# Designs tried in a protein design run: designed miniproteins, single chains, continued (2). Part 93

Each design is a single chain, and the fold is of that chain. pLDDT is the mean over its residues in the fold that is shown.

## One batch from the design tools (miniprotein)

Design m7209
Fold by ESMFold2-Fast:
Structure m7209 (fold): chain A 87 residues (1-87)
Amino acid sequence: MSLEEALAALAEALATATELDAAVREAIGQAVRAYLAAHPQLTDAERVARQLLMLLAHRHPDLRVSRELGAAVFAEAVRIAAELLAA
C-alpha cells in the first residue's frame, strides 16, 4: 500500500468514526508502516506519529476529528510506531 493510499484509507475511517475501533486501528497501522517505509531515517516514535498526522491534515484538510478522537489516534500511532521501530 502506498503512503497516499494509506492516508486516504485513514481519512475515510476517521470521517465516520466516533472512537478508536478496529477499522481505525488497522488504518493507523497501515499509515504508520507506509510512512516508515517512506522515511527510513526516522527513529523517534512520537516524531513519526506527529509528522504522519500533520501530513494527514495537509492532504485531507476537510477531515474533521473530535479533540478526544484526535488524541486517541495520536497515542495509537505512537504505540504502533514504537513497536515497529523496536522490531
Scores: mean pLDDT 86

Design m7210
Fold by ESMFold2-Fast:
Order: structure tokens, then sequence, then C-alpha cells
Structure m7210 (fold): chain A 88 residues (1-88)
């Protein structure tokens, strides 16, 4: 197994959990919830790429780069959602 796939799977999972926490604990903050829902969607998309690559036993550099891009964007959206929630 490519260690990058395991790292991306963990990072996507963490981003998804953090996004879900915002939706559950800050439901009245609509802006934070919308950002968190988008982050969850992107994290799930990254996880799907990783799962498909793991199922084949190999990953292309393009698949890894796309998953990294999605995880990075999900983390950015979670950070923004947390900032909005914390200031409300």
Amino acid sequence: MDPRLLELDVEAGVAAIEAAVIVVFEPDNKEAVELAKEALRLAQEAAAIVDEAARRGEASEEEIEEAERLVRRAKELVRRAKEIADKA
C-alpha cells in the first residue's frame, strides 16, 4: 500500500469529522454550516479516490494530486467554518 494513500485517507477522515462536528454543534450558524457541508463533500470525494486506488492496489500521481487538492480545500473550508463559528 502506498503510504501516501494511508495519509490521505486519515486526513480526509479527520476533515470529515471536524466538518460534521461544526454541523452538529453550531447548527444555527448557517454560514459555518454551509462551509462545513462543502468541506464534508470534498473530504468524501477525496476518500472515494483513495478507496478506488487502494482497491486497485495502485495510485497514479494524478489521483494522489487530486486527492491532496481536495483534502487541502476541505481543511481550508473547515478552518474558515471554525473561525466563523468561534466568532459568533
Scores: mean pLDDT 83

Design m7211
Fold by ESMFold2-Fast:
Structure m7211 (fold): chain A 77 residues (1-77)
Amino acid sequence: SAEELAAEAERLLKEMGYTDVKAEPAGPDRVRVTFKPKSTSPAVITAIMLVLANELPARVVSVEVKDGVVTVDLERI
């Protein structure tokens, strides 16, 4: 479910050491994840997205970086 995906995404990012992690269902098959990495370089963002795509039963739909905050929209596979 989207609720289970949200819980797994939040847990994974917290285990990776990210702060201010919030993951919420954004629809029946969509989850919005927000977190604050110490670096928002393209290489770091790409690496994080690859981990999420590999570890979660979801695809990365969109990524936005604004004021040091990363917002990721995930779609359940």
Scores: mean pLDDT 84

Design m7212
Fold by ESMFold2-Fast:
Structure m7212 (fold): chain A 72 residues (1-72)
Amino acid sequence: SDAAVRRAGGLIRKAAEWSDEERRRVADIILAEIPQLPLSPEQKAAIERAAEALRAGDAEKARALADELIAS
């Protein structure tokens, strides 16, 4: 659902402001859960891109991608 996508975006945006270690930990949890979510492949790919940016430590990219998810 769009609400689930917005919730994922909100979490990623918050985590983007945390430490690199905490950011990677949150990203790993999200990436592990994506396959089980009742979402379209396109929605899953969008969340995965944002979580991968978070995992890579790219806070600016993670924030920008998270804002796109929140706007959905």
Scores: mean pLDDT 84

Design m7213
Fold by ESMFold2-Fast:
Structure m7213 (fold): chain A 85 residues (1-85)
Amino acid sequence: GEEDELKEQIVSEYEKLTSAVKATNSPKSKEILEYTSELLRHLNAQGKLAEALKVVKEANELVQNNEPEKALVFLKQKLEEVKQL
């Protein structure tokens, strides 16, 4: 179904993010993956699969553009927004 397709896309994008942070070799790499994982856990628990996909894609784009610091700031801000529920 649609949800299964979204879950598969989220997994694929997270794997791309993992590869991108390894290639970047930034001291922020571990934190980026930890905050992304935490965000995905919260968004998946809320059934917000489309938002989870958008978050992973945006983090991946920032890391691929060699902006790991911006990726971390973005992820921290999104996690605070998600926790306010």
Scores: mean pLDDT 83

Design m7214
Fold by ESMFold2-Fast:
Structure m7214 (fold): chain A 98 residues (1-98)
Amino acid sequence: DARTVKLLRDGAGDARGAAETARENPENIPAVNILLVGAIVSADLARRAGGPRLQPVADRVTELMKKGQAYAIAGDIEEAVKKAEEAARLLEEAAAEL
């Protein structure tokens, strides 16, 4: 489903954007948070469009993004970036398998 693939790729873009923003402007927590939430929303929309097979991906992305947000708030930018990049990788892998 082209729509599901696009939603997964949009989510991966948001997750990468969160990692980039956290590296370049770690004090801009609102901007990082918007992108982390964007990745969660896109993953859930992809699950709704693509069906239950994407539930594990959506759940894992949500877990990684919540951990990334917690690390960013705590000032652990290295871990926040790592969580965001892992979520982007998972979303791109899911898109490639469809």
Scores: mean pLDDT 85

Design m7215
Fold by ESMFold2-Fast:
Structure m7215 (fold): chain A 82 residues (1-82)
Amino acid sequence: DPFEKFLENLLEEAKRYMKETGKKKLTKEELKEVIRKAAEKAEVKLSDEEIDSMVDSMFDHLGKDEVTLEELEKYLEDILYS
């Protein structure tokens, strides 16, 4: 499933970005860039509107302006195994 592979790649891309930057949390804008790269790598077609909607939905669900890697992992696990 390309979408399932995209969600797996999203977590790996987030880990890489955080390791490269030394950041412990991702903002909405940083997560949008991580999602764009993950989608490109998974060869899934996502519009900017779809990416914005996905990020806004995630942050609304979490009630936060920044997400840790652990929070992102839990959210993606809920999507993959719900």
Scores: mean pLDDT 78

Design m7216
Fold by ESMFold2-Fast:
Structure m7216 (fold): chain A 55 residues (1-55)
Amino acid sequence: SLSDEQFRAALALALDYLAGRLSLAQVRERLTALGIPEAEVDRIEAALRAAARAM
C-alpha cells in the first residue's frame, strides 16, 4: 500500500543497498523519513537481507 512515489524511492534505496552504496541502517532511516510505516520498513529490510544472502 505504498504510493507510487514511495515505491519508486524505496526501489532506488534498495538498489543502492544491494550495490553497496548504502547500509541497511541508512535504508531504514530514509524509508522512515518518506513516511513509510514501520511494519512495511521491517518487511523491506527482511527482503533486502534475503536478497543480499542470495547474491
Scores: mean pLDDT 85

Design m7217
Fold by ESMFold2-Fast:
Structure m7217 (fold): chain A 107 residues (1-107)
Amino acid sequence: EIEKLAEEAIKIIEEARDLLLQGATDRFSTDPEAAAVLYTLAGELSRLEKEIRENKDDKEKLIETVKQAIDVLRSAAENARLFGDTELASKLEEYAQKLEEIRKKLE
């Protein structure tokens, strides 16, 4: 069911967004530039989550939005590595892989 895959994608995006927000908060005093990047990417995930919620039954739109979320997560992982947070990068890559599995099930 397309709606169930949308709900799974929303949950993954929410968990990844919260992880980015925590990473940004933890870095605010020591690396405000890194914190700003993570906050921006978390905001992008929030926007994509809303788009999925509004289009749960639109398979083509869901595939497109999930692909965008994967790109955001991979970009976030690359930025985390540049900031020296390999653990955050690894977790973000895991969320990207989970979304990739959902994308494949939708196709």
Scores: mean pLDDT 88

Design m7218
Fold by ESMFold2-Fast:
Structure m7218 (fold): chain A 103 residues (1-103)
Amino acid sequence: SNLEEAKKLREEGIKAYEAGNLDEAKKLFEESVKKAEESGDNLLLARSYSNLGAVYLAQGKYDEAIDYYNKSIDYAKKSNDVILYSSSSIQLVGIQFDKELAE
C-alpha cells in the first residue's frame, strides 16, 4: 500500500540521514511525502515534511528548511500531534538564529 511504502521510505531516509548521506535522505523523504499524499495520512505527511526540514537545515538551506517545518506544523495540527508540532516549532526558532548568523 502507499501508506506502507511511505513508512518504509521514511525509515530508509532516516537511516541515510543518520549515516550523513543527505542527498539520498532527501530523495527518500521526497518519495515518502509523495506516497503519504497518495495515502491521505496527515501524520505521516507531517513526519516526512519534518524529516525534509532536517535535511535542508543540515545543508544550511534555511529558507527551504523553514518552508518544510511550516508544512510539518500544518499537518501536525490536522493530526493533533502536539509533540511533532512542538518539535517542528523549536526547529523553526533554531533555524531563525542560524539564518541570522549566516547573514
Scores: mean pLDDT 83

Design m7219
Fold by ESMFold2-Fast:
Structure m7219 (fold): chain A 91 residues (1-91)
Amino acid sequence: DIEKLIEAVEELARELVERGAMSEEEARELVDLVRRAALAYAEGTEEGRREAARLALEAGRLLAAALEREGLPEQAERLRAEMERGVAELL
């Protein structure tokens, strides 16, 4: 459910902005990247999967940076590792 995924990401982005870990501009970029990734994946094509993986990596980098600013470097490292593994599995 793309709508539920977007809503969850919007909620997370709002919380990160409220905590000072992310700017409103970064929050908008995060939501846009996730929406575009979800749409690309929903195409059900090999090209769509590659595009979704690329966009997901960009979203993951924004989230990891926010986690580091929030003082959660271990969580940021885990997220980066998970994103790298997920992309390798999709490609």
Scores: mean pLDDT 80

Design m7220
Fold by ESMFold2-Fast:
Structure m7220 (fold): chain A 94 residues (1-94)
Amino acid sequence: SMVERLIEELMERIREDLSEEELELVERVLESSEPREAAIFLLALAYRLGKLSEEEFIELMRELGVPEEIVRGWLALYREKAEAPDAPAEVVAL
């Protein structure tokens, strides 16, 4: 019940930031996934959309049984990808 409740809460947080096509894709992923996998997917998506703090993301992933080392590894890769090769000069000038 906790996992199902988390899925509902995350969907409410992200729904308005998704296009109809993106929402349909998300719903298809959820339908083809085990509940825990669906919750993990939604947590990662909510974090990427800025709907979840890093601390909340780590804590909720840990409650779903994902080791903190794996979560931190994902966060490191996500930060590197946010520095896309075509990033504008004003972002790189830090």
Scores: mean pLDDT 75

Design m7221
Fold by ESMFold2-Fast:
Structure m7221 (fold): chain A 85 residues (1-85)
Amino acid sequence: MLPIVERTLAEVEAYLAAHPDLKLSRKELYLILSSVLNFASLGRYPAVTTEEIFEKYLKEAKENGPKGTVELVERVRALLEPRIA
């Protein structure tokens, strides 16, 4: 896993801990997920806000991603989903 991805996750976790009442819309959740996944994919693609693109990244990670990529996708989702309004 790229060091920038681990740093980004740590910053997101710290922000969420500082803002315990923060709620996210589904669109905001998928925007954040897409941004993290684009960094994991070397940032070649613009951030996307649709669930279909997130599912595409998850499928690609399962089929072609390096070991641990699926776990990264699930970890980021698990971090953010409890915050959905």
Scores: mean pLDDT 60

Design m7222
Fold by ESMFold2-Fast:
Structure m7222 (fold): chain A 93 residues (1-93)
Amino acid sequence: MTVETARLLMHGLINELLRLARAGTLTEEDLETVKESVREIVSTLSAEDAAEVLDFAIQEIDRYIAENPDLSERDRQMFQQLKDFLLQLKQEI
């Protein structure tokens, strides 16, 4: 997998979570499914490429939180949980 392909996949996953949050249908199961997909993507990359893709994903989450002030506290907390997961995963590389 290329870094470019991995970034596109990560963007798609984060966008889907935002779509579900805006629809009021985002669940903990959706979050866990995305975390599993992230682990699979990262496992196909070198340590350097994985770090770059994770940094991109963290920046995307920060931007979405900033650009969507109307997100519920629950949904903000779920995005924060995803960010914390990505930060932890980056430390394990």
Scores: mean pLDDT 86

Design m7223
Fold by ESMFold2-Fast:
Structure m7223 (fold): chain A 69 residues (1-69)
Amino acid sequence: VSNQDFADSMYKLLKEKGMDEAAEKAREKILSAKDLKQAVVKGGNTLLEAGVSSEEASKIVQQAYDEAK
């Protein structure tokens, strides 16, 4: 899984949930990450900043990571 694969997966999932602004923001931040670990952290933090609960953010991040494989 690359930052690009994870970004594309996160973007798709968030768009499907109607979270268009969060999708664009997460993709931008994930692609700016130095490695996949930082990409996952930045993706999760973007969801929290968008008002997503920690439980829901964790589920979205995990699903995006699994679908990116």
Scores: mean pLDDT 84

Design m7224
Fold by ESMFold2-Fast:
Structure m7224 (fold): chain A 99 residues (1-99)
Amino acid sequence: MIEEDPLIKGWQLLNEAIKKMKEGKYEEAVKLLDEAADLFGRDHPVVLWARAEAYEKLGKYDEAIADYERMIQRLKDLGFSPGLIAELEKRLAELKAKA
């Protein structure tokens, strides 16, 4: 905590995870996203979204669905637009059809 800002480290891990996803290294991306989630404290929508996408690419649909549902709930709590929420709920339904 002191000498190292957890939020700065979390963003560094998230950016590294995104690079790993672009390289097709989805298992490595999940590890980095798990570390970022620990540093951001809980239910950070960007981390949940990125990790759900990585889980989908790994065929881990149950884990992807769980993260997507948590992300949608958090965005609703934060007051994001009904149109955005409806689009994300449609994508969640498509993901559930694959599980």
Scores: mean pLDDT 79

Design m7225
Fold by ESMFold2-Fast:
Structure m7225 (fold): chain A 78 residues (1-78)
Amino acid sequence: MVVPEFTEEERKFREEAFKEALEKGKELGVNPAVALREASKILDMPVEAVKKAVERIKKAKSAEELKEALSSIPDIKP
């Protein structure tokens, strides 16, 4: 049970980032289908990429910036 603790934390972090991206998209007037499609990429990102994406999502003040944050994964080497 000790080994999978990081997996559970990672999954929760990704789910929170995904939810935040969807909520931000609704607030900024991004089409729901587009927001869902782009935000779904977060669920398949490594944690370091998700951290960078979350930072960009929180700083996004327009639909265009949010779409860029979701579509342009930060330049993080796997």
Scores: mean pLDDT 68

Design m7226
Fold by ESMFold2-Fast:
Structure m7226 (fold): chain A 100 residues (1-100)
Amino acid sequence: MEEELKKLSGIQALVLEYLRRGGKPISREEALAVLREYFKKRYGKVLPEEQLRAILDGLEAMGYLEYDKERDEVRISDKGLEIAKKLYPEAVERALAEAA
């Protein structure tokens, strides 16, 4: 429950960054940095690196992220964008408007 909540919270940060970049992929290290900064601001504490990696891996396992290891490209899947719009519609709509 708590781990799933953290993963769903993390998808918001990743989707907003992805949309801000005009749908361009980010590296795995950049994705971890986005999550690190998000949780630091949201909870006032830096999450351990293992926990940040577990969140990112969990989002990939749920099909919300696509990771190309050869190119080091993390992309938001259609499923990930859909869940982010469902959970955080105002934030996603604003990011889409700013990216257009």
Scores: mean pLDDT 75

Design m7227
Fold by ESMFold2-Fast:
Structure m7227 (fold): chain A 81 residues (1-81)
Amino acid sequence: MSKSELVAKVVGLILRIIGSALDGDAEAAKEAARELAELIKQMDEELKKEAIELARKVADLLEPEMPEVAEHIRELVREVE
C-alpha cells in the first residue's frame, strides 16, 4: 500500500473506534482496534510510532466513556511496539 493509503486506513479505523464507542458498541470498537493493530504491524518505523501515539491518545479520550475499550487499545499497542 502507498503511504497515503495507510494513513487513510488509520484515520478510518480511528473514526470507527470512536464512533462505535460513542454508540456503546464495545465489541465493534475492539474489532476496529484489532484491525488498527494489524495495520500498524505492517508500517515503517516512523509511521508506526505516529500511529501508536495516535492510538494512545484515542484510548485516553475513550477512557471516561468506555474504559474497557481504552484498556484493549493499550494492550494491542503494547503488542505491536
Scores: mean pLDDT 82

Design m7228
Fold by ESMFold2-Fast:
Structure m7228 (fold): chain A 64 residues (1-64)
Amino acid sequence: DEATARAIVEALRAGDFERAKALLMSQGFSETQALAVVADASKVKDEEEAIEAILRALASNAAS
């Protein structure tokens, strides 16, 4: 959901990569998948674009 995506992006912007990874793993991502999502989202400069990227990742993982 959007609140979870915002929390992940806030953690990334704060440099708290361990929290961002833990939040992604709590949503069903493996550690390797979570690290890949963190790396990709960290390249996005715009906050709303980063939130959209995380939302797409969450939706794709849930749709397996």
Scores: mean pLDDT 79

Design m7229
Fold by ESMFold2-Fast:
Structure m7229 (fold): chain A 60 residues (1-60)
Amino acid sequence: STELELKLLVYKTVLGSTEYLISRMQQNPNANPQLIQQNQQERLRVQRIVDELQRQIQAS
């Protein structure tokens, strides 16, 4: 459905932004390790949503 396709686009964008932020933080030797872990947990949460939406679209 169009709604699922739009949701997938939004969450893929969020995922890309989160991955970029994590990459930038990992390049900083003074980065806060707890904040990196928090963002990695958020990345996994968003990835789960993306994977679920992709499966729903493929099943349609």
Scores: mean pLDDT 87

Design m7230
Fold by ESMFold2-Fast:
Structure m7230 (fold): chain A 85 residues (1-85)
Amino acid sequence: MGFSALGALYSYDLFKDETSKAWYEMYSQGLKELLKDPKKYNVKPKGYEDKSFREIVKELLEFSKKHGLEETAKVAEEILKKLEE
């Protein structure tokens, strides 16, 4: 759920269209759960064995800042801050 929620937010931030907004709204609860306890996702998910969750979110933050995806960057930064606590 957490990765799907981040992907939906990224798509909405990138495209700004009604379809992307609907997907983001569908996954919004999963994003809220991720933000409550990001540390429970600080593990290698199946199929992502080469990267940690922290590394994935850090790359997402850098990409989002580079491309002006303000909402995605804000959420990624909050996740990283909580993971470092």
Scores: mean pLDDT 67

Design m7231
Fold by ESMFold2-Fast:
Structure m7231 (fold): chain A 92 residues (1-92)
Amino acid sequence: SMSINAQRVLDLLEKVSTLSDAQRQQILAAVERAIALVERSVRTGEVTPESRLARALFRKATGLAQALFDENFDKARALAEEILALIAQLQS
């Protein structure tokens, strides 16, 4: 089972020096929402456009966490930028 501890994710995001506090909170909020939508999709068996977008965001967030654990900060930065771009697309 994959559970994301919000504080741990926030602490890891602080290692990406190019991100503002507002951007870190935005990524955290989007990841938490994506987890909830994926969990609902798994529980109900229903695949919606929103759940598909949530799964894409979850995959990028998982990659970001792995890059941070591997101390690959260049990859972590690229993934954080991709997450922010995806969040911007979801808000339009």
Scores: mean pLDDT 70

Design m7232
Fold by ESMFold2-Fast:
Structure m7232 (fold): chain A 109 residues (1-109)
Amino acid sequence: EELVLAPEVVEAARRAFKLIEEGFDPAPEAERAAAELAIEALERAAEAVKAGRYEEAIEVLAEFARSLGGEEAAEAMRRALEGLPREVLEKMAEKVPALIAEERALLAA
């Protein structure tokens, strides 16, 4: 929330998340499946960032976006993440355990 990026990069990321949301089936089973995919993608991406494999982290998140919003969402996610400084990706990875805990709480509710 305090990571101020170039306006174009922020807007691209925002559009990618909107495409994912718009492609999402609101059935309860689909919500749970999407949340589980998000947890898996976040865990894999964070581990890749910690290991210095930034390209792998970007591809993992792009594949997650494709699963929910198709090719347009995947391309938007990839372009947004490729525009981020590596230092920003590292700070985001540090927050992944908290994000996973929040997502698991939503799945349990």
Scores: mean pLDDT 67

Design m7233
Fold by ESMFold2-Fast:
Parts: sequence; structure tokens; C-alpha cells
Structure m7233 (fold): chain A 112 residues (1-112)
Amino acid sequence: MSARAQAVARGLEGLGETAPRLTVRVDGDTVTVTAAPGPAREALAAALQEVGAAHPELEVRVEGDTITVTARVGLDAAADPAHPGGPGAADVQAAIGGGAAGLAAELGLSPN
């Protein structure tokens, strides 16, 4: 598993902790999230798709109850200027963290 896939997995594990009804699975460079049926699944899918659109190093696919996020290997050259030559793992984690915060806001959830 690449450093980027680990970063994606850690971000999504945080989502699983916040919403225990979410199941997060990691397989190589692919992280799969399964959410309970309902508005929360739709909001999570929208948030992750927005993150994927902003961060082309992430491929986000939504199919029914399953959201698949694939971290591309070898995008170190695309690391942000704040981390030149870095693995970009922190950037990927920040992007996913932002998506999780957006989801919480959309659902009207208190950060408590």
C-alpha cells in the first residue's frame, strides 16, 4: 500500500469513528466506504466527489451504497508547494478531512 493510500485510509477511518454506521475498507490504493441508506450516504458521496474534483490525485466513484476512493501512485511531483518533494499524504488527508467537515455541516451535525 502506498503512502497516499494510507493517508486516504486514515482520513476515511476518521469518518468511521464519527459515524459508526460507516464501514471503511482498504485494499491497496483503493479505499471503499459503505454508508447506511439515506441522506447521509448522499451527502457523503457529494462531499467526496467535490474533494475528488478539487484533487485530481483522488478518483472518487459512487455506486449505490458504496463510495470508492482510489489514490493514484506516483503523484509526488503534484505535491503542494507547502510540501515540495513530499509524498503528498498530508494534502490528501487534509482534502478528505475537509470533505468530512463539509458532510457534518450539511447534515446539521454538531462537532460534539
Scores: mean pLDDT 56

Design m7234
Fold by ESMFold2-Fast:
Parts: C-alpha cells; structure tokens; sequence
Structure m7234 (fold): chain A 78 residues (1-78)
C-alpha cells in the first residue's frame, strides 16, 4: 500500500491537506484562509503567526515546496 511506505511527515501533511480541502468544499473557509491554515498546521503555529512571519509570496512558495515534495514521494511509490 502506498500509505504504508510514506514517511510520517508526508502522512501528516496529507492529513492536513485533506482537512483543509474538506473545509474549503463545505464553504467554511476561503481559498486564502485555506492557504494560511495549511501552512500554519504544517509548521505547528497559529494562522496569525504565519500572517506576521511570512509574506503572501513566501506562503505560496512554502505551499509549492510542500506540494513538490509530496508529488516526488508519491510518484516514487508508483
């Protein structure tokens, strides 16, 4: 199973992504709020701390890096 071979870190990130996606699909948060929530959960900080610490461009870069890491690990298992 692909899930058995993923690192603990990647499994945690996938869980966080699923949580954010479900909230977006239910209309509970906006796409912008979803980006900050995703980064906050991955870093283990509050959304307010992400907004204070990172620019919008840095948040987009962090998300892109995480998605690239996920894609590489998942593709390596296929």
Amino acid sequence: SIELELSERIKEVLRIQAEVRERLEKGEITEEEGKYLLVARILGVSQAEVRKTYTDEEVDELIREVEEELKAEVEALR
Scores: mean pLDDT 76

Design m7235
Fold by ESMFold2-Fast:
Structure m7235 (fold): chain A 84 residues (1-84)
Amino acid sequence: MLEELEELDRRIVEALRTILDPSASLAEKEEALARFKEESARFLALLREMGVPQSVLDRVQALLDGMLAEAEAQLEKAKAEAAA
């Protein structure tokens, strides 16, 4: 369980790094955003299975939602720059 949680955290961070990487292609950023969404959902599901309190789950979800919003904003900026 801890190893799985650490692997999911690593994958989430890796996806964000790709989205924020100015050398990454638009396609790589879109793939990274899809991975971020999938791995974040798995991370929350694992925390629920571990029996963490709902208040902790709500805080983690708010953090992940904020990170997702920033990632989506960066991707939209990259799309706008590619369209110009």
Scores: mean pLDDT 81

Design m7236
Fold by ESMFold2-Fast:
Structure m7236 (fold): chain A 98 residues (1-98)
Amino acid sequence: MKPVATLKIDFVITPDGHVKSSGSYTAEPENLSGTLPEAEYDVESVEKAFELVEELVKEAKEAGAEVKVEIKEDEDGVTHISITITFSEETIERSING
């Protein structure tokens, strides 16, 4: 099956709770692509940042999207989270009629 839209979101979380987000998207059949605006914000703790990411993943899955998550921690304790969200035509139809 060919995906209708793919959204890629990257989060960089520092040990002191600073979060930077960036991303890109692609959509078929128009072959549209672009970048998401970069955003920076502070959270109460690294654990709170993980809770926000888990909520995003939960909402995407509840919408019927396929979600892939990759987590890496670097030598400075900075956590890198890459999320790939794929929407099919069926997912979009459910969102309109659900």
Scores: mean pLDDT 73

Design m7237
Fold by ESMFold2-Fast:
Structure m7237 (fold): chain A 90 residues (1-90)
Amino acid sequence: MLEEIVKEALERMEKARSEEELEEIALEFFARILGVSVEEIRKASRKTLYEEYVPKIIDKLLEAIKSKHGEMPKEVIEERKKEILEEFKK
C-alpha cells in the first residue's frame, strides 16, 4: 500500500496551485508514510523534519515517480520559481 500512498500524494501535489495546498498535501503524505498523525508532524522539531522525515519522503517519492508519472513536487516548484526569477531579470 505504500506505493498507493505515494501515488495519491503525487497526484494531489501535481494539481496543487498554491504553496499552502502543497504544504497540506505534504503533511498528509508525511503522516501516511511515517505512520503518524498530521498533528504529530506539525509539532515535530525542525531537526526531525530535515534529518529524518524529509530524506525518507524524498526517497519514496523518487521511487514512485520513476514507476508512475515522472512528475514530482520539485517540478511544479521549479517551474514557479523559474517564472519568478525571469520577472526579476526584467
Scores: mean pLDDT 63

Design m7238
Fold by ESMFold2-Fast:
Structure m7238 (fold): chain A 103 residues (1-103)
Amino acid sequence: MYEEIEKEALETKNLGEALLRGAELAREEGDVAAMRAVQMAALALLGKYEELFELLSKNAELTPEDKERIKKWIEELHKKYTFDKEKVEEALKIAKEGIEEAE
């Protein structure tokens, strides 16, 4: 799911728009796993590493090396693409609201 959103963003050249669309579709379908993937992707794009690592650590313990690798991947993404921060924030809101509504 996250990789699919990234591929669509590359095609459209607008990562924020692709993520927002993904959030809307996931919420419409009640796909909690997809909404959680959007939540993590949005947190990553917004540089909210503390919240991102807290979510990831609920499923597995993150080593310092894991955290550094994740940050490096995000930094590489920021170097290659521009994104509409407002749309990323909206996608995060939709994903969070959808998860709360479904759970």
Scores: mean pLDDT 74

Design m7239
Fold by ESMFold2-Fast:
Structure m7239 (fold): chain A 88 residues (1-88)
Amino acid sequence: SLDELAELVKKKSPREALLEFGRIMGKEEAVQKLLELGLDDATLRLLINAFGAIASGGNWERYYQLLLDALRGAGKEEAAEIVKELFS
């Protein structure tokens, strides 16, 4: 639900928030793959901010694009593709 997505932004642990997103959206496999790639907390927080923006009114594309650019700039193409799956 949108309320559950908004609550993810408030969690202290980006990993915990991402696991909960996977449960809510039925994207558990994609979330597990992202966690196995060892993304840093700043990158995970940007992903959680995108989910929060979806809940609050739809300017999530800004965070999504920044996230994809950051992952690709770091050579993390597999992570970028999984992020696309999460938002598809």
Scores: mean pLDDT 73

Design m7240
Fold by ESMFold2-Fast:
Structure m7240 (fold): chain A 80 residues (1-80)
Amino acid sequence: SVEDLVRERNAASLEYARAVAAGAPQAEIDALVAEIVRLLARAIEASTDPELRAALEAELERLAGVLPAAARELERLRAE
């Protein structure tokens, strides 16, 4: 469900914040970023609530400015 995907994204974001604070290896940080982007894209695709969808799309657009993985997912969603 969209709720489960949003919950998983929130958990991944918290894990990312903790990893950065702890000075985790860059590979671990990169993997968490990729997971956050993947969950966000899936939540957008699954969302039928236009307000929630718009908020999730705005988040992906912000990330697309700094993360190539997010830019690729945004381009994929716009092409479909």
Scores: mean pLDDT 79

Design m7241
Fold by ESMFold2-Fast:
Structure m7241 (fold): chain A 104 residues (1-104)
Amino acid sequence: PSAEEVRQGVLENIRRFTADEDPELQELLLRAAELLEEAKEAVRKMREGESVDYEEVFRKIDEALALLDKALALAKNPAAQKLAEELRRDAERVRKEIEYLKNS
C-alpha cells in the first residue's frame, strides 16, 4: 500500500480503539501518529539518499513522543494503553534511526 494508505489505516485504528475514551486522548494519538508517519517517511527518504531537514524531523518525532506521554497518562482502557505504548516504542526507534542516519 501507499504511505497515505498506511497513514489512513493507522488513523482509523486509533479512532476505533479510543471511541469510548476521553476525546482528548483520541486527538493526542491522532496527532502523534501523523507526526510519527511523517518522520518515518523522512527516514525512508534519508535511506534513499535524499536530503531532509534533520532539525524539522527531530522536532516532529520529539513532539510525537511528548504527545504519546500525555496520551499514556490519559488512557484508561487496556487497548488504548497498548496502542499508545506501541506508538511510543515506534517513535523511539524512529528517533534512534534518524540519529544514526544523520551521523553516518
Scores: mean pLDDT 82

